# Designed miniproteins, single chains, continued (2), part 93

Each design is a single chain, and the fold is of that chain. pLDDT is the mean over its residues in the fold that is shown.

## One batch from the design tools (miniprotein)

Design m7229
Fold by ESMFold2-Fast:
Structure m7229 (fold): chain A 82 residues (1-82)
Amino acid sequence: SYKYKITFENGVEVIFTTDKDTLEDGQVLEGTLEIDGIKVPATITFENVEKLSENTWRADVQIYLKDSGFTTEKQKAIITKL
């Protein structure tokens, strides 16, 4: 599995763990989100993915939290592969 740090424009950071080793435009990835040590199952959609470096991307990110059924608004983020 691979870990990605997702940093939103408001400065909030989350860690996303998934089985996908790279990010591509239009992807919907299943995995686990970690926020302040709390792990929750999530599906994340990545759109308008721009590769900035070998391990860094910019994208529009939308998170679906499986247990609550809540979907976030689409937000701009910097994603770094850990």
Scores: mean pLDDT 87

Design m7230
Fold by ESMFold2-Fast:
Structure m7230 (fold): chain A 106 residues (1-106)
Amino acid sequence: SAAEQQLQALLKQMQDITQQFIDAAKNNEPFSKLEELFQQLVDTIIQMVKLIKDQKVPKSVQQQMLDQAIDMMRQISKLFSERGYDVLAMLADGLAIQLERMKEQI
């Protein structure tokens, strides 16, 4: 469906931003760059969540998309924590918990 195509495009975008974040963290890029990439990923996840809520999407697809977003948030939380950015690490982990709660309601 058109919604499934949009979800796949958002998933690709989320994967690309997450990889950019991993690379930026490994290259010791400044805090502002990591924060920018984190905000871009959060905005993309919000778009994904809205699309899932607004469109008739199969439960299996919803669960798969939420699982990917949860994994990305937990990975980013760990990278922030390793860098001493504890507040952003807590925000990323908090978002993962909210996404897990959404998955339980499917």
Scores: mean pLDDT 89

Design m7231
Fold by ESMFold2-Fast:
Parts: C-alpha cells; sequence; structure tokens
Structure m7231 (fold): chain A 96 residues (1-96)
C-alpha cells in the first residue's frame, strides 16, 4: 500500500510539473492529498502534523498542477520552519 501510494504520488506530481495548466482528475487530487495525510501521521510534532493535514485539504481544492505546486511549496516551507529535521524524517519514513 505505501509503495503503491508513493509510486502513484510520484507519477501524479510528475504530470502536474509537466503540464501545470492541465485540470487535475479526482484520482490525482486524492493521491496527492493522501500522500500528505500519510506524512502527517508519521510527524512527531503536532504542529507539523497540522500543517501537513492543511496541505492535504488545500490539495483537495486544487484545480490544476500549478495549484498543487503552490500548496506543496507553501506548506512544505511552513513545516520546515517548525522543525526541518522532524519534517525530513517523516518524509524519509514514508518513502522507505
Amino acid sequence: RRKELVERFQKALSRAVADPSRPLTEEERDVLAEFFREIAKLAPNPDIQKVLEKAAEEIRKAKTGADVLKVILRFGQEAADIDPDAFARAVEELLA
């Protein structure tokens, strides 16, 4: 399940980067949001967990790849500002 989620996330993100103006499918939004929800579960800091849960909610509202990239950059920076090591560890654990 985790490996499948990571592979599907990477594919959806690659498509969003390749054509940022393309409308996202519901399945792409679900996969991108679920990835951030799974990182949130692994986050040891509740403030980081809250930031990542908010990122997932905003991704669910995204219409295009550009919207997703803006969410990732904004909330990724917010999580890193709280505790960059804790954020990095949560991401590494999900990708393992």
Scores: mean pLDDT 80

Design m7232
Fold by ESMFold2-Fast:
Structure m7232 (fold): chain A 64 residues (1-64)
Amino acid sequence: SLYEKGFELLGEAAIEVAGERARALVELIRESMKSARDAMEAVRGLLGKLAGQEVADRLEKEVL
């Protein structure tokens, strides 16, 4: 996304300016961004399962 590309560019600039000190921080933030993306993908998966489960629950209540 735009934010990810912006962070990559800023991360490279920070490493260029501050060197090795910035590298560890950039790596840590990159890991956090990856975790956030993985969490969003998990939410998408759960939303799909939740929609299917809601339909199943409704049908069960109709049938008893």
Scores: mean pLDDT 66

Design m7233
Fold by ESMFold2-Fast:
Structure m7233 (fold): chain A 89 residues (1-89)
Amino acid sequence: SMLETVERIVRESVELAYKLLKEEKLSVDEAIERVAEYAERKADELGLSDDEKLAVLTSSIAAVRLLAQGASVEEATEAAIELARTLLS
């Protein structure tokens, strides 16, 4: 389903955000830019609607901020997926 596609892109974006922040040591702003570019490209590639693309972008950016504030990958992923589902309800 398209909701499963949204959740997959969000999960991939959280994994990317963790690598950028914790392994590559990018700033929060740089990580947001890179994650947003990734999420937008994947949403466009997979044919998501504008609303679904906005949900992916909003949730992925929220996950970057949560990880930067010390949330675990699991916590950031769960929160981002919940946000995406809420935006699409």
Scores: mean pLDDT 89

Design m7234
Fold by ESMFold2-Fast:
Structure m7234 (fold): chain A 100 residues (1-100)
Amino acid sequence: MIERLDEESFELLRELLLNGDEAELKRKIEELREELRRLEEEGADEEEIRNVRTLLEAVEEELRMREENIKKMYEKLGIPLPERPLEREEWDELVEKLKE
């Protein structure tokens, strides 16, 4: 799958992205980057390297989109954007404030 992630991996990723918070996504990106480096160092198959790279790019893109949403939420609440990824608790509090 030159331009596509494996379907099962894609479904797993989608579920993770729907349920994971920003901190968890950030940690997953770090794990995938380390895995990519290990595969490159060990001379793994290009297909395996590409799969990990594709997965990494998908998670990075999702985090970027969530960062934009968080920024807009903070802007609507009139509070400054934090300089670090939000924790699950912070995200939940932000969502609750917008619902109220």
Scores: mean pLDDT 69

Design m7235
Fold by ESMFold2-Fast:
Structure m7235 (fold): chain A 80 residues (1-80)
Amino acid sequence: SIEELLKKADELAQEAGELVHQGDYDGALKKLDEALAYLEKALELAKKENSPLIPEIERAIEVLEGLKKQVEEAKKKAEE
């Protein structure tokens, strides 16, 4: 279901946050990519079903894309 896909994305995003705290930026980026893949699958399903969750899913994608950019910048700075 859409809800199960969103839950999995949330769990992966939380894991990414833990990895960022540990300085594992590569691990965090992998988890964020996995979370985004689940959100994209949820969005595709939501569009097929004309779900009222489409705006929520689109916002979640934007938030995680923004977080991914922040992690990429943090990684770059840490490697300097």
Scores: mean pLDDT 86

Design m7236
Fold by ESMFold2-Fast:
Structure m7236 (fold): chain A 72 residues (1-72)
Amino acid sequence: MSLEEYLKKAEEKLEEGKKAFEEGKYDEAIRYYQEAGKYLKKYTKGKTPTDPRVIELEKEIKANLVKAMDAK
């Protein structure tokens, strides 16, 4: 999988998580957010992101994960 495919998968999993959260499926939302984080970590290779798009995506994944865990 290419680096751009990892970024795309992270964005797709974040959106799937948001949809699951709106449906009250908090465990499923948590799983999707965790998958989004894993793909983003693969994209960054464990380096600190400097791309504003990537920084915002990481913040959004973390914020939504906490929100879903608190809603459970």
Scores: mean pLDDT 80

Design m7237
Fold by ESMFold2-Fast:
Structure m7237 (fold): chain A 73 residues (1-73)
Amino acid sequence: RIPESLLLEAARLLLEDPTLSVRELAERLGVSQSTASRIIRALRERAKEAGLESLLDLLTEPEKFDPALKDVK
């Protein structure tokens, strides 16, 4: 499972810099790109459940986030 602290830190980073890619988010959090993609999905679900409209809008822009999974081994 993804720790709550990582989800909150990722949300904070994305609110401060919405242009962050999955790769940059992974580097800032010290996790793999696969984990960063999972964090973004979890944040989207949490934002929806918490009614955080601004975070939902941010997380639904696909051009801001690539999947970055096809190049992992």
Scores: mean pLDDT 65

Design m7238
Fold by ESMFold2-Fast:
Structure m7238 (fold): chain A 83 residues (1-83)
Amino acid sequence: PRPLRLEVEVKAEGNTVHVRVRSDAPPGARVRVYVDGKLAGEAVLNEKGEAELTIEVPPGKHRVRVVVWDEQGAAVAEFEVET
C-alpha cells in the first residue's frame, strides 16, 4: 500500500465548518468527514484531486477528522475547531 498525500484546510464560520481537501489519490477517491466521532459528510475527489464540504455543527469546540481512501491506500487528518 502506498501512503496517500493529504492536505486539509478547515475554517469555522458561525455554526458551520468548511473543509477543503487536496490529495494525490485518483479522481473518484472517497472523502469522509467526521465531527466528534460521527459521520457528518461525504464527498468524492474531482479530477484535480480536490473536494470541498460545508458542515453545520452546534456552537462550541469540535474534533474534525478527515479520511481519504481508494483501493491502494488511505490518509487521515484531525483538527480541533471552535464555532
Scores: mean pLDDT 79

Design m7239
Fold by ESMFold2-Fast:
Parts: sequence; structure tokens; C-alpha cells
Structure m7239 (fold): chain A 96 residues (1-96)
Amino acid sequence: MEAAKEIAKMLELVSNEKIDPNASLEEYIKLVDERIAELDRYAETDPEAALARLSEESRALVEWLREKGFSDRDAFSVVRSFLAMIRSIAKLILKK
């Protein structure tokens, strides 16, 4: 599925982890849900561990927001919003 490969690419833009390009859309949705839950957990308990699990670009965005005086909760919520958007796109593709 061509659409599944695009979801994998979007996940690689947010996550520091290597994404399996051959996984199903359902597996990518599960992975997004796991990444969201992990981000929510670590942003509250260990923000530096949360930061280390992000891609270089997402990490730079969070650090820039911190420098502008935003809370860790607000800074990480932006990255969480990107993950939620990826999940929504994947679910829309599955409904076809």
C-alpha cells in the first residue's frame, strides 16, 4: 500500500526510532498510539527522556519553544498534535 509508506515517512519526521516500511496501516496506528502514550508519560515525569526519543527536528522545535518561555507541557503538546494528525490521516485512509 502506497499510503502506508507515506505514514511511515511522517512518523520518521517525529520519532528518533527506525520505522518498519513494510508494516500495515493498522500497525502504524498502534505505533502512533504507543508514541503518544509514551510522550504523555515522559513529558510529565522525565522531559529529557521524552526529548531524547524525538527526531532532531522535533527536538529542536521543543527546545526553541522552551527558549521562548513556553512550558514543557505546551512545547510537547505541539509534537503530540503532529502525532495525532498522522493518526487521523491513517484512520481516514483505512476508511476507504
Scores: mean pLDDT 79

Design m7240
Fold by ESMFold2-Fast:
Structure m7240 (fold): chain A 69 residues (1-69)
Amino acid sequence: DSLENELREKLKEDPNNAADWAALAQIYRSKGQDETALEYLRKAYEIDPTGHKEMTKAMLEAQKALEKA
């Protein structure tokens, strides 16, 4: 909760921080909120496409979880 709020505040000040978007996505994945996690991963990828391989893997895992749910 405190970490999530801290990341959200950081992103209000610097919305171009891909690492913070990815960290927020991991928090939402741990909560089982895969759709929200996927949205945040997409934002991170749009900012830093060089993270392509790991973000693609995470997105595919989230997508498969949604398909089975």
Scores: mean pLDDT 72

Design m7241
Fold by ESMFold2-Fast:
Order: structure tokens, then C-alpha cells, then sequence
Structure m7241 (fold): chain A 93 residues (1-93)
């Protein structure tokens, strides 16, 4: 992979880490789920993920957060964060 491709994937993983921590702080993920997701991010970073693996991880994060989103404000927040990550994923394709 090119240095630019690797850097783009690492930047997206860093964004997903921030999203997981933010969602845990907001009560949109439990600490146990957040810890599992952060461990999965670390494993993918070490392995060198495909774009599909990054997409599957993002879908897992946002799908879980949406399950815990009980208010209209929380649902809108999750959906906005998902749209930002989907935009970054589209740039990597």
C-alpha cells in the first residue's frame, strides 16, 4: 500500500477511536462494549485493515450506539457522526 493510503486508514481508525470514547462518555456505549471495540480497532491497526473491514467496524460502532440512543437528540447525534465517517470511508474507496 502507498504511504498516503496507509495514512488515510490510520486517520480513520483514530477517528473511530475518538467516536467510541465519545459515545462511551455520552452513554451511547457501555464501558465493556467500548473496551471491546477499542481492542478491535487496535487489532485492525496492527493487521493493516481493508476498506471493507473499516466499513464493517464503523457499521458495528454506529449500529450499537443507535441501540442505546433513546432520545431524538442522541439519535440525531449518532446519525451525524455516522455520516462524517461514511464520507471519510467514501474518500478511501
Amino acid sequence: SSAAERQGKLALLAQLRKTVRDFEKRGLLTSAIADDLLAEIDALEAAGPSIQQLRDLADSIFGLARTFATTDADRAYVDRQRAKIESELARLE
Scores: mean pLDDT 89

Design m7242
Fold by ESMFold2-Fast:
Structure m7242 (fold): chain A 65 residues (1-65)
Amino acid sequence: SAARREALRASLLEAMMNAFEMNPEIPLDTLEALARQAAVQLGFSPAEIDALLAELRARVAEARA
């Protein structure tokens, strides 16, 4: 369902942000690679992965400002 897909996306973003908060010096490329790998395993489409990575980049940039 769409609700289940959105819940998985939200959970993945939360997990990635938790990883960043535990290790703020983590390179963005590393965090993006981990997020992409997890999203592929969860069956996200390329468009969904691109949108998720854009959101992750925005959240990390805001947290570093």
Scores: mean pLDDT 85

Design m7243
Fold by ESMFold2-Fast:
Structure m7243 (fold): chain A 116 residues (1-116)
Amino acid sequence: SPALEEIERLLGEIDRLVEEAVARARAGDLEGADELFERALELQERLRRLVEEIEDPADLEEALGRVEARIAYLEVLRAEARATLDPETAARLEEQLDKLIERHREIRRLLEEKIA
């Protein structure tokens, strides 16, 4: 469906921005990382609004699976940051990743409520 195609595109763009933000943080560019995280949060707001408009049960279930997969991916990135970065940089990056994870969890809850 067109809605699922847009969801996949938004999720892919969020992932790309997060990966670039992590790379910037690793290079010591914390300001550049923060700017990319803010862009990712803006795309999550677009994703939430798109999910609010979905009425087809099959599209809702597919979207739920895609969002759950992205939560797992972000949790892996958080664990990798903790394992590979200095504690101060890791803590700052974990704070931003936790914001993204929580917003994806809110979108997941919305999808679960619409399916029920």
Scores: mean pLDDT 89

Design m7244
Fold by ESMFold2-Fast:
Structure m7244 (fold): chain A 100 residues (1-100)
Amino acid sequence: MLKKTVKLRLTGADGAEGTVEIKVTSSAEVDGAYLANGIVTKVENGEALGLKVGDPVLIAVSKERPDEAAVFRSNLKPGTPAEAALGQELEGVGGGRIEE
């Protein structure tokens, strides 16, 4: 189950590493995964990750690996249901471990 605030140690596609804190605005359970729509509330090394405070993101967590998450740039407004991202081609920001 995704918490209201998710902390991630994130590795970007270019190998840049940082930490990000995301406030979850909506979440959905789909076949094989949990999805969360959220807003970045804190970021370390944000320039290298291409993230800043206030950025909308989608988090995907596999049920097979519940301590790992993939982060995508969201084209959805805050509060949009997370399942609205299904079937959309989203830009990947990176992947990482949930720090909790």
Scores: mean pLDDT 73

Design m7245
Fold by ESMFold2-Fast:
Structure m7245 (fold): chain A 74 residues (1-74)
Amino acid sequence: SLPQLPVSPEVRAELDRIVDEVLAETDDFGVAQKKLLERVRELAEKHGLTREQYLAMVQYATQRLVDAFDARKA
C-alpha cells in the first residue's frame, strides 16, 4: 500500500489525477518523471504547501509512477 499523504483530500485527488494524466500521456519513464515532478511542484505552489508536504507528494507520486511502469514490463 502507498503511504498516507499529509495533505487535504482535495490536494490528494488533484495529485492522483496528475499521476493518471502523466501515465496516459507517455510510455517513456524519463519523460513521465520530468512531467510529474513539474506538475507536483506547481500543485504544491498553487496550494501553498510546506516543503515536507511537497516531499511526501513527490515520494507518493514517484512510487505510483514506478509501480505503473513495472507493471508494463511484466
Scores: mean pLDDT 84

Design m7246
Fold by ESMFold2-Fast:
Structure m7246 (fold): chain A 70 residues (1-70)
Amino acid sequence: AAQQEAQQKEQQQRDQQLAAQMVDEAMSVGEQTGQISQAMQSASQSASMISQGNVQQGIQLGKESVARLR
């Protein structure tokens, strides 16, 4: 039981980190200035929700943010 909970927590942290890294990369490219700023805020909110245990909602917000860049 303890090992399963630790592994799920680790996956949540990875999802949060991936969202942050995607925003960092988009900012460094700087192709869509206004849209990148909004994407950064959405990704930050997504990461916060994932940390609080709302993984599904956090991931969905992150996807919407990235979709605007792609």
Scores: mean pLDDT 64

Design m7247
Fold by ESMFold2-Fast:
Structure m7247 (fold): chain A 73 residues (1-73)
Amino acid sequence: DPALEALKAAYEGDFDAAIDHLVAAGEDRSNVEKLVQMAKDGASQGEILKEAKRLGVPLAGQAANTYVTKKRL
């Protein structure tokens, strides 16, 4: 599961590996990088989901949304 592998890398602090997993799943690198940066900056779930839809990167959106949800729990 590319979104799960990206999440595992992100929790280990390896955001480059997280981006690589999502790009390997077929998502655009520049758009994935934008969502990963938004998650690192503490963007809201609504902001992440809106941008993921706009950028066409649903796997990155799902991973980033889960990442910020667990950080706020």
Scores: mean pLDDT 80

Design m7248
Fold by ESMFold2-Fast:
Structure m7248 (fold): chain A 95 residues (1-95)
Amino acid sequence: SIEEKIRELLAKIPTASPEELKQMVEELDKILRELIKNFDKISPEKAIKTLELIMEAAVALEQKAPESDFDLRLRIGALAVAAAMLLETEKEKLK
C-alpha cells in the first residue's frame, strides 16, 4: 500500500545520504501527485492518513537535509505546505 511505502521511506530517513534524501523527496512528490489525481476516488479517511504520513516524512527530511542544500530544503518545504493544505481540505469534508 501507499501508506506502507511511506512508512518504509520514514524508516530510511535517519540514515539516508543527501542523494538518497533527494530521491525520497522525488518519490514522495510522485505519491502526492498521484493522490491529487485520484482524490475524488479515495475516501477522505484514507486521504487524511496518507497526507499525515507525507507530512511526517517531510518533517523528518527537513531535519536531515543539509542547511547548505537550499534546493532540497525548498522542495521539502513545498511538499510539506502542499500536504498540509490538502489535509485541511480533506478534514473539512468530514464535518
Scores: mean pLDDT 84

Design m7249
Fold by ESMFold2-Fast:
Structure m7249 (fold): chain A 91 residues (1-91)
Amino acid sequence: SLFEEADAAPPLTAEQQKRLDAFLKEALPIVSDNSLTREEKLKKLVELAKKLGVTRNELLVALREAREAGDGAMVAFFTELLEEIRKEEEA
């Protein structure tokens, strides 16, 4: 389960948190862009994560924090992003 993996993820270092924060800042305009399809958004977000060096563990911690905060929109977002990254790695 992706949620079990998120719950088991080690805590982030200050450097990893800064990287995740930079990713989220640039990701929010992409997620909010109504001119892009869901597929185009996910493709851009995967490329952004790769460019910024965001790891699977950093996204798992973000998913756990979103779940603990009860932020259903962010839970859905991180879940879809993690599944898309998994598909790209298995391709």
Scores: mean pLDDT 80

Design m7250
Fold by ESMFold2-Fast:
Structure m7250 (fold): chain A 69 residues (1-69)
Amino acid sequence: HMTVSEAVDRLLAVSPLKLGEPAPEEAREALIYLQEHFGLPADGVITPELAEVLRLYAAARGRKLEIVE
């Protein structure tokens, strides 16, 4: 099973991500896992709410996740 840490690491590998667009296929499973974990719609689309949660989580681990338009 995927962990939040593993999912964040996969998204960092494809950073920067595009806001309002579906995540790249290689990271989409990780994004959907995080959406389900945080109680958000699991549609694989990067929303402002998900972006903020991901940035806070990455910062807590000493990393930065960049999300752009």
Scores: mean pLDDT 73

Design m7251
Fold by ESMFold2-Fast:
Structure m7251 (fold): chain A 85 residues (1-85)
Amino acid sequence: EKEKALKEMEELLDKAIQAVENGDFKTAAEYLRKAAEIAEKMGLTSVANVLRQAAEMAETGNPFDAEVATALALIALSIAKKEFE
């Protein structure tokens, strides 16, 4: 279950990053929120909170905020992976 959830989060974060690269900040935010929901269901509240912050930054439509959002998402995924080691 946890391994499957991690793969789902990775796929959602990859889609979010692609959406940012395409300038589709709203879609990127939607993928980040979905990843946050998975993290919350797994009990990773800190990871979920970081992903929600990333989604809010992506929604601003500012390319700088979107780049920061992708960095936060990658950090959140790294933390999630360490918690399942």
Scores: mean pLDDT 82

Design m7252
Fold by ESMFold2-Fast:
Structure m7252 (fold): chain A 85 residues (1-85)
Amino acid sequence: SALEEEIREFLREKFEAQLEAAKAAGVLSDEEVAALRKEAEPAIETLARIAAEAELSLEEVENLASDSTQEKARAPAERLERELE
């Protein structure tokens, strides 16, 4: 159950970061973000339970989330910091 809680927190943080990046990019409206957050809560709970039952490591869960919008947002932010230095 400790693993399930850890996976839930991990998925929640990644999903919130993805929504924030999508909103900043203008892909999603505020209304769509709010709707997705409500829908995602039970989905995150279900996924965390299934992942824990399947004995997935955090590394495996991370790999499933690696192709998120956040990965694309991270690269531009890192490049911007490098140019401003």
Scores: mean pLDDT 67

Design m7253
Fold by ESMFold2-Fast:
Structure m7253 (fold): chain A 80 residues (1-80)
Amino acid sequence: SVEFYSNLALVYASQGKDDLALQALQRAVELAASDPVRHQSTLRLVVSYLKALGKESLIEPTVQFARQKSPALGDALAKY
């Protein structure tokens, strides 16, 4: 589920396992891209938590990957 991979990404990010966090984020994005309207709020919350953890370096690759899968989802994640 989007929620499972989102939580997994935040756990890895908090442990400094940035590569594993990015892989989990990409899996969450792949699942969310099938229904962007339903899942965009969950992923926006994940981006907010990544900022709070000081993991801004993970945000841009995640947004770019999201735009590749769903332009609407990528744009929703880039809105700040």
Scores: mean pLDDT 83

Design m7254
Fold by ESMFold2-Fast:
Structure m7254 (fold): chain A 97 residues (1-97)
Amino acid sequence: IDREEFSKYLDELAPKVVATLKEAEAAPTLDEAIEILEKAARELEEELRRLRAELERARAAGASQEEIDRLEAKVAAVATALSLLRMRRSILLLEKK
């Protein structure tokens, strides 16, 4: 995995994730906060599917190990961001009672 590419891609995602978490925290109700997190998670899920498809195409085309490592780093970064949103949603669902 390309550690530098992972960090750069995660840094590009971080402002959007932080903004989403702040919007959820500022939401008037728990239901609205959960909806905000679910919508953001769906967007990241779609991006993750797209990146995984690119990775599989690169492997099938015999791309260099460097290109494969870069794509794997991007997949890992999006998966990390998605996990953070899902974890926050799970906590809010427990708070809903």
Scores: mean pLDDT 83

Design m7255
Fold by ESMFold2-Fast:
Structure m7255 (fold): chain A 58 residues (1-58)
Amino acid sequence: MAPLGPPAGNPDKSLTDQDILDRTRRITDALGLPEEKKQEILEQVKQGLAIIKERQKE
């Protein structure tokens, strides 16, 4: 067990869009990506989430 900071989250939990975006921001920050690239990735994630939500809607 190695507590490196705030809770890493749990993949077992049903993730919200915000959770996914927060994880993406954290990952891109850890990777040291420039802000332009981070914004591009976040936009792609948002678009993907919108498509997934439309498909999984019950």
Scores: mean pLDDT 70

Design m7256
Fold by ESMFold2-Fast:
Structure m7256 (fold): chain A 68 residues (1-68)
Amino acid sequence: KTLINGISPEEDREVSLILRENGINSLQDLLPLTPEEIENILSNLPQDVREKVVEELLKLVQKLKEHS
């Protein structure tokens, strides 16, 4: 199962690698970051993929905040 909905398993692996290289090992590591900072971390992705990933990560962070 992919971490992010709407992207391929290959794209999901690349996103996971980029996040890990930037010290993001869990969704909780995204909590102190702004949407702009998340987009900057993912700036190496193609625009279409980047927009989808940023949107899905922000939704996951929002769900985490609602459940804590």
Scores: mean pLDDT 75

Design m7257
Fold by ESMFold2-Fast:
Structure m7257 (fold): chain A 70 residues (1-70)
Amino acid sequence: SAEEKEIEKLKAYLEEISEKIEKKLETASPEEQEKLRKKLLEISKIYEDFVQGKITPKEALEKLKEIEKE
C-alpha cells in the first residue's frame, strides 16, 4: 500500500540521517557535539510522535528534512 511505502521511506531516511550524525559526532568539537545531540533528540521525538500515531509517516519525513536543513 501507499502507507507501507511511506513507512519504509521514513525508516530508510531515519537510518541514513542517524548514521550521518553519528559519523559527525566522532570528529566534532564540543560545541558541534551539543548541536548534533540536540538534533538526535529532535529526531527521536519525531519518531516517537509517529509511533504514537500523532503524525503521519509523510509528516514525520517532512519534519526530519527540516531538521537536516538546520
Scores: mean pLDDT 83

Design m7258
Fold by ESMFold2-Fast:
Structure m7258 (fold): chain A 86 residues (1-86)
Amino acid sequence: SAQQRLEQQERNGREFQEMVLEVLLKHKLITEEEAERIRAGDESLAPLLDERLEILTERLRKIAEERKLPATPEAIREILEILLEE
C-alpha cells in the first residue's frame, strides 16, 4: 500500500540520516549538541548541515577516487560505512 511504502521510505530516510550524522560526529564536522538539535528538527541548523554535507561529499569523492569506486549511491553508502569503522 501507499502507506506501507511511505513508512518504509521514512524509516530508510531516518536510518540514512543517522548514519550521516554519526559520520559527521566521528570526523568532528559537527558537535554532539548540533547533532542532537538536528535530530530534534531544528531548522536553524540547516545552513550548517548543508555546509558540512558539502565537506563530507568532497571527502567521499576523494575516497571513491583513491579506492577506484564509482560515484553511485551504493558506493557512497559503502564509503560512509568505512568512515564509521575508521
Scores: mean pLDDT 74

Design m7259
Fold by ESMFold2-Fast:
Structure m7259 (fold): chain A 92 residues (1-92)
Amino acid sequence: DAAAVAAAIEARAARLATAPLEVQEGTLEEVERALALPAPSPLEVATARALALALATNPALAERVRAVLERAAAHPHPAVAAAARAALAELA
């Protein structure tokens, strides 16, 4: 169920916004790793995008999130590049 999957991603992103900084930093490393995969699944891409946007709400991480998304926007996989560009547009 696509709606249930989307709800689960949104719930994780919401929890991340109130998580300790060490958890947020660890999640940013997870996002960077997921977006660097040569052939990530659509679910991995959607999750990474949602988590990146949630992490960007923390001023201490916003610049690091932008750098991760800018690198992902240059990714050879079209879905990764498109998701990263969409996230960057939401942060502008």
Scores: mean pLDDT 84

Design m7260
Fold by ESMFold2-Fast:
Structure m7260 (fold): chain A 53 residues (1-53)
Amino acid sequence: MELTVGETAIRLANAGYPVPEGTSFTDVRTPAELVDRLVELGVISRAQAAALL
């Protein structure tokens, strides 16, 4: 993947998918892990996650 974890988070915010304030990404090392965590938090759906990866 070309996207970094930080870049993926910025793209999600710009696309209107709010990342909850105070969410920890210390254990997230790949864009795929970040996206999966956002699905778990209910920020995005699994279908939206697949479209972002």
Scores: mean pLDDT 64

Design m7261
Fold by ESMFold2-Fast:
Structure m7261 (fold): chain A 78 residues (1-78)
Amino acid sequence: SMEEKRKEMLSKKGAETGKSLKQSLETLKQTSELSRENEKLSSSLSQQAKQQGKEQVEEILKKGQEESEKLKKEIEEK
C-alpha cells in the first residue's frame, strides 16, 4: 500500500533528522572546546605581552631616574 511506503519514508526521515541533530550537537561541542582552548591561549599570550610591556616601562623609568640623578649631581659639582 502507498500508505505503508509513506510511513517508511517518514520513519527514515525521522532517523536522518535525528542523526543530523546528533552530528550538529557533536560539532557544537567540539567547536566550543576549541573556542575555549583558543581563548585560553589568546588570554595567556595577551597577559604575557602586557607583563613584558610593564617590565620594559619600569626599566625605562628606572633608567630615566638614574639619568636625572646623574645630571643633578653634575650640576651640583659645578
Scores: mean pLDDT 75

Design m7262
Fold by ESMFold2-Fast:
Structure m7262 (fold): chain A 93 residues (1-93)
Amino acid sequence: EVRERLEELLERARELAEKLSEKVPETKELFDAGLKKVERLIEEERYLEAAEQLVALAEAGLKVAKLNNIPLTEELEELLREARELREELEEE
């Protein structure tokens, strides 16, 4: 279940990163590297760290969207909310 939730969030993050990079090409290398790191952490079963990296990517994406007036803020805020929720569940804070 946790792995499936992380894989779903990663897929959504990839779609949003692609849309952001179409508008701001300079972000492509940063998002590609971050997404690859999340994928590796999931494969290594480091789920808390994967969730933390998804949070960081969603925060970076949201900042890019707001600064460049890209109409993806709602989708990025939703991704960030779900990633934070999963991180909190895994940390048992």
Scores: mean pLDDT 86

Design m7263
Fold by ESMFold2-Fast:
Structure m7263 (fold): chain A 86 residues (1-86)
Amino acid sequence: SKYDEDTKEQMAGMVEHIKKLAEEDVEKGRKAGDDLVNIAKSGGLSKEVLEFAAKKAEELAKESSPEARKVLEYVAEGLKKVAEEV
């Protein structure tokens, strides 16, 4: 649906922001990553949106420094676990 496409774009933007933060300051990136996973845990996101965001985090992790990669892999794993519960 258009709502799912708009939500996927928002989630992709949030994941890209986490990558940027983690490249500049790993601790800020980790905090933003934790915040995103907690938002996902609070509910309201479809399994499709969660899986899309997790895949985006995995793809960006491949383009990232080793420390930023760990943050993005943590986000991807967290989002996948939430997706399994919906």
Scores: mean pLDDT 85

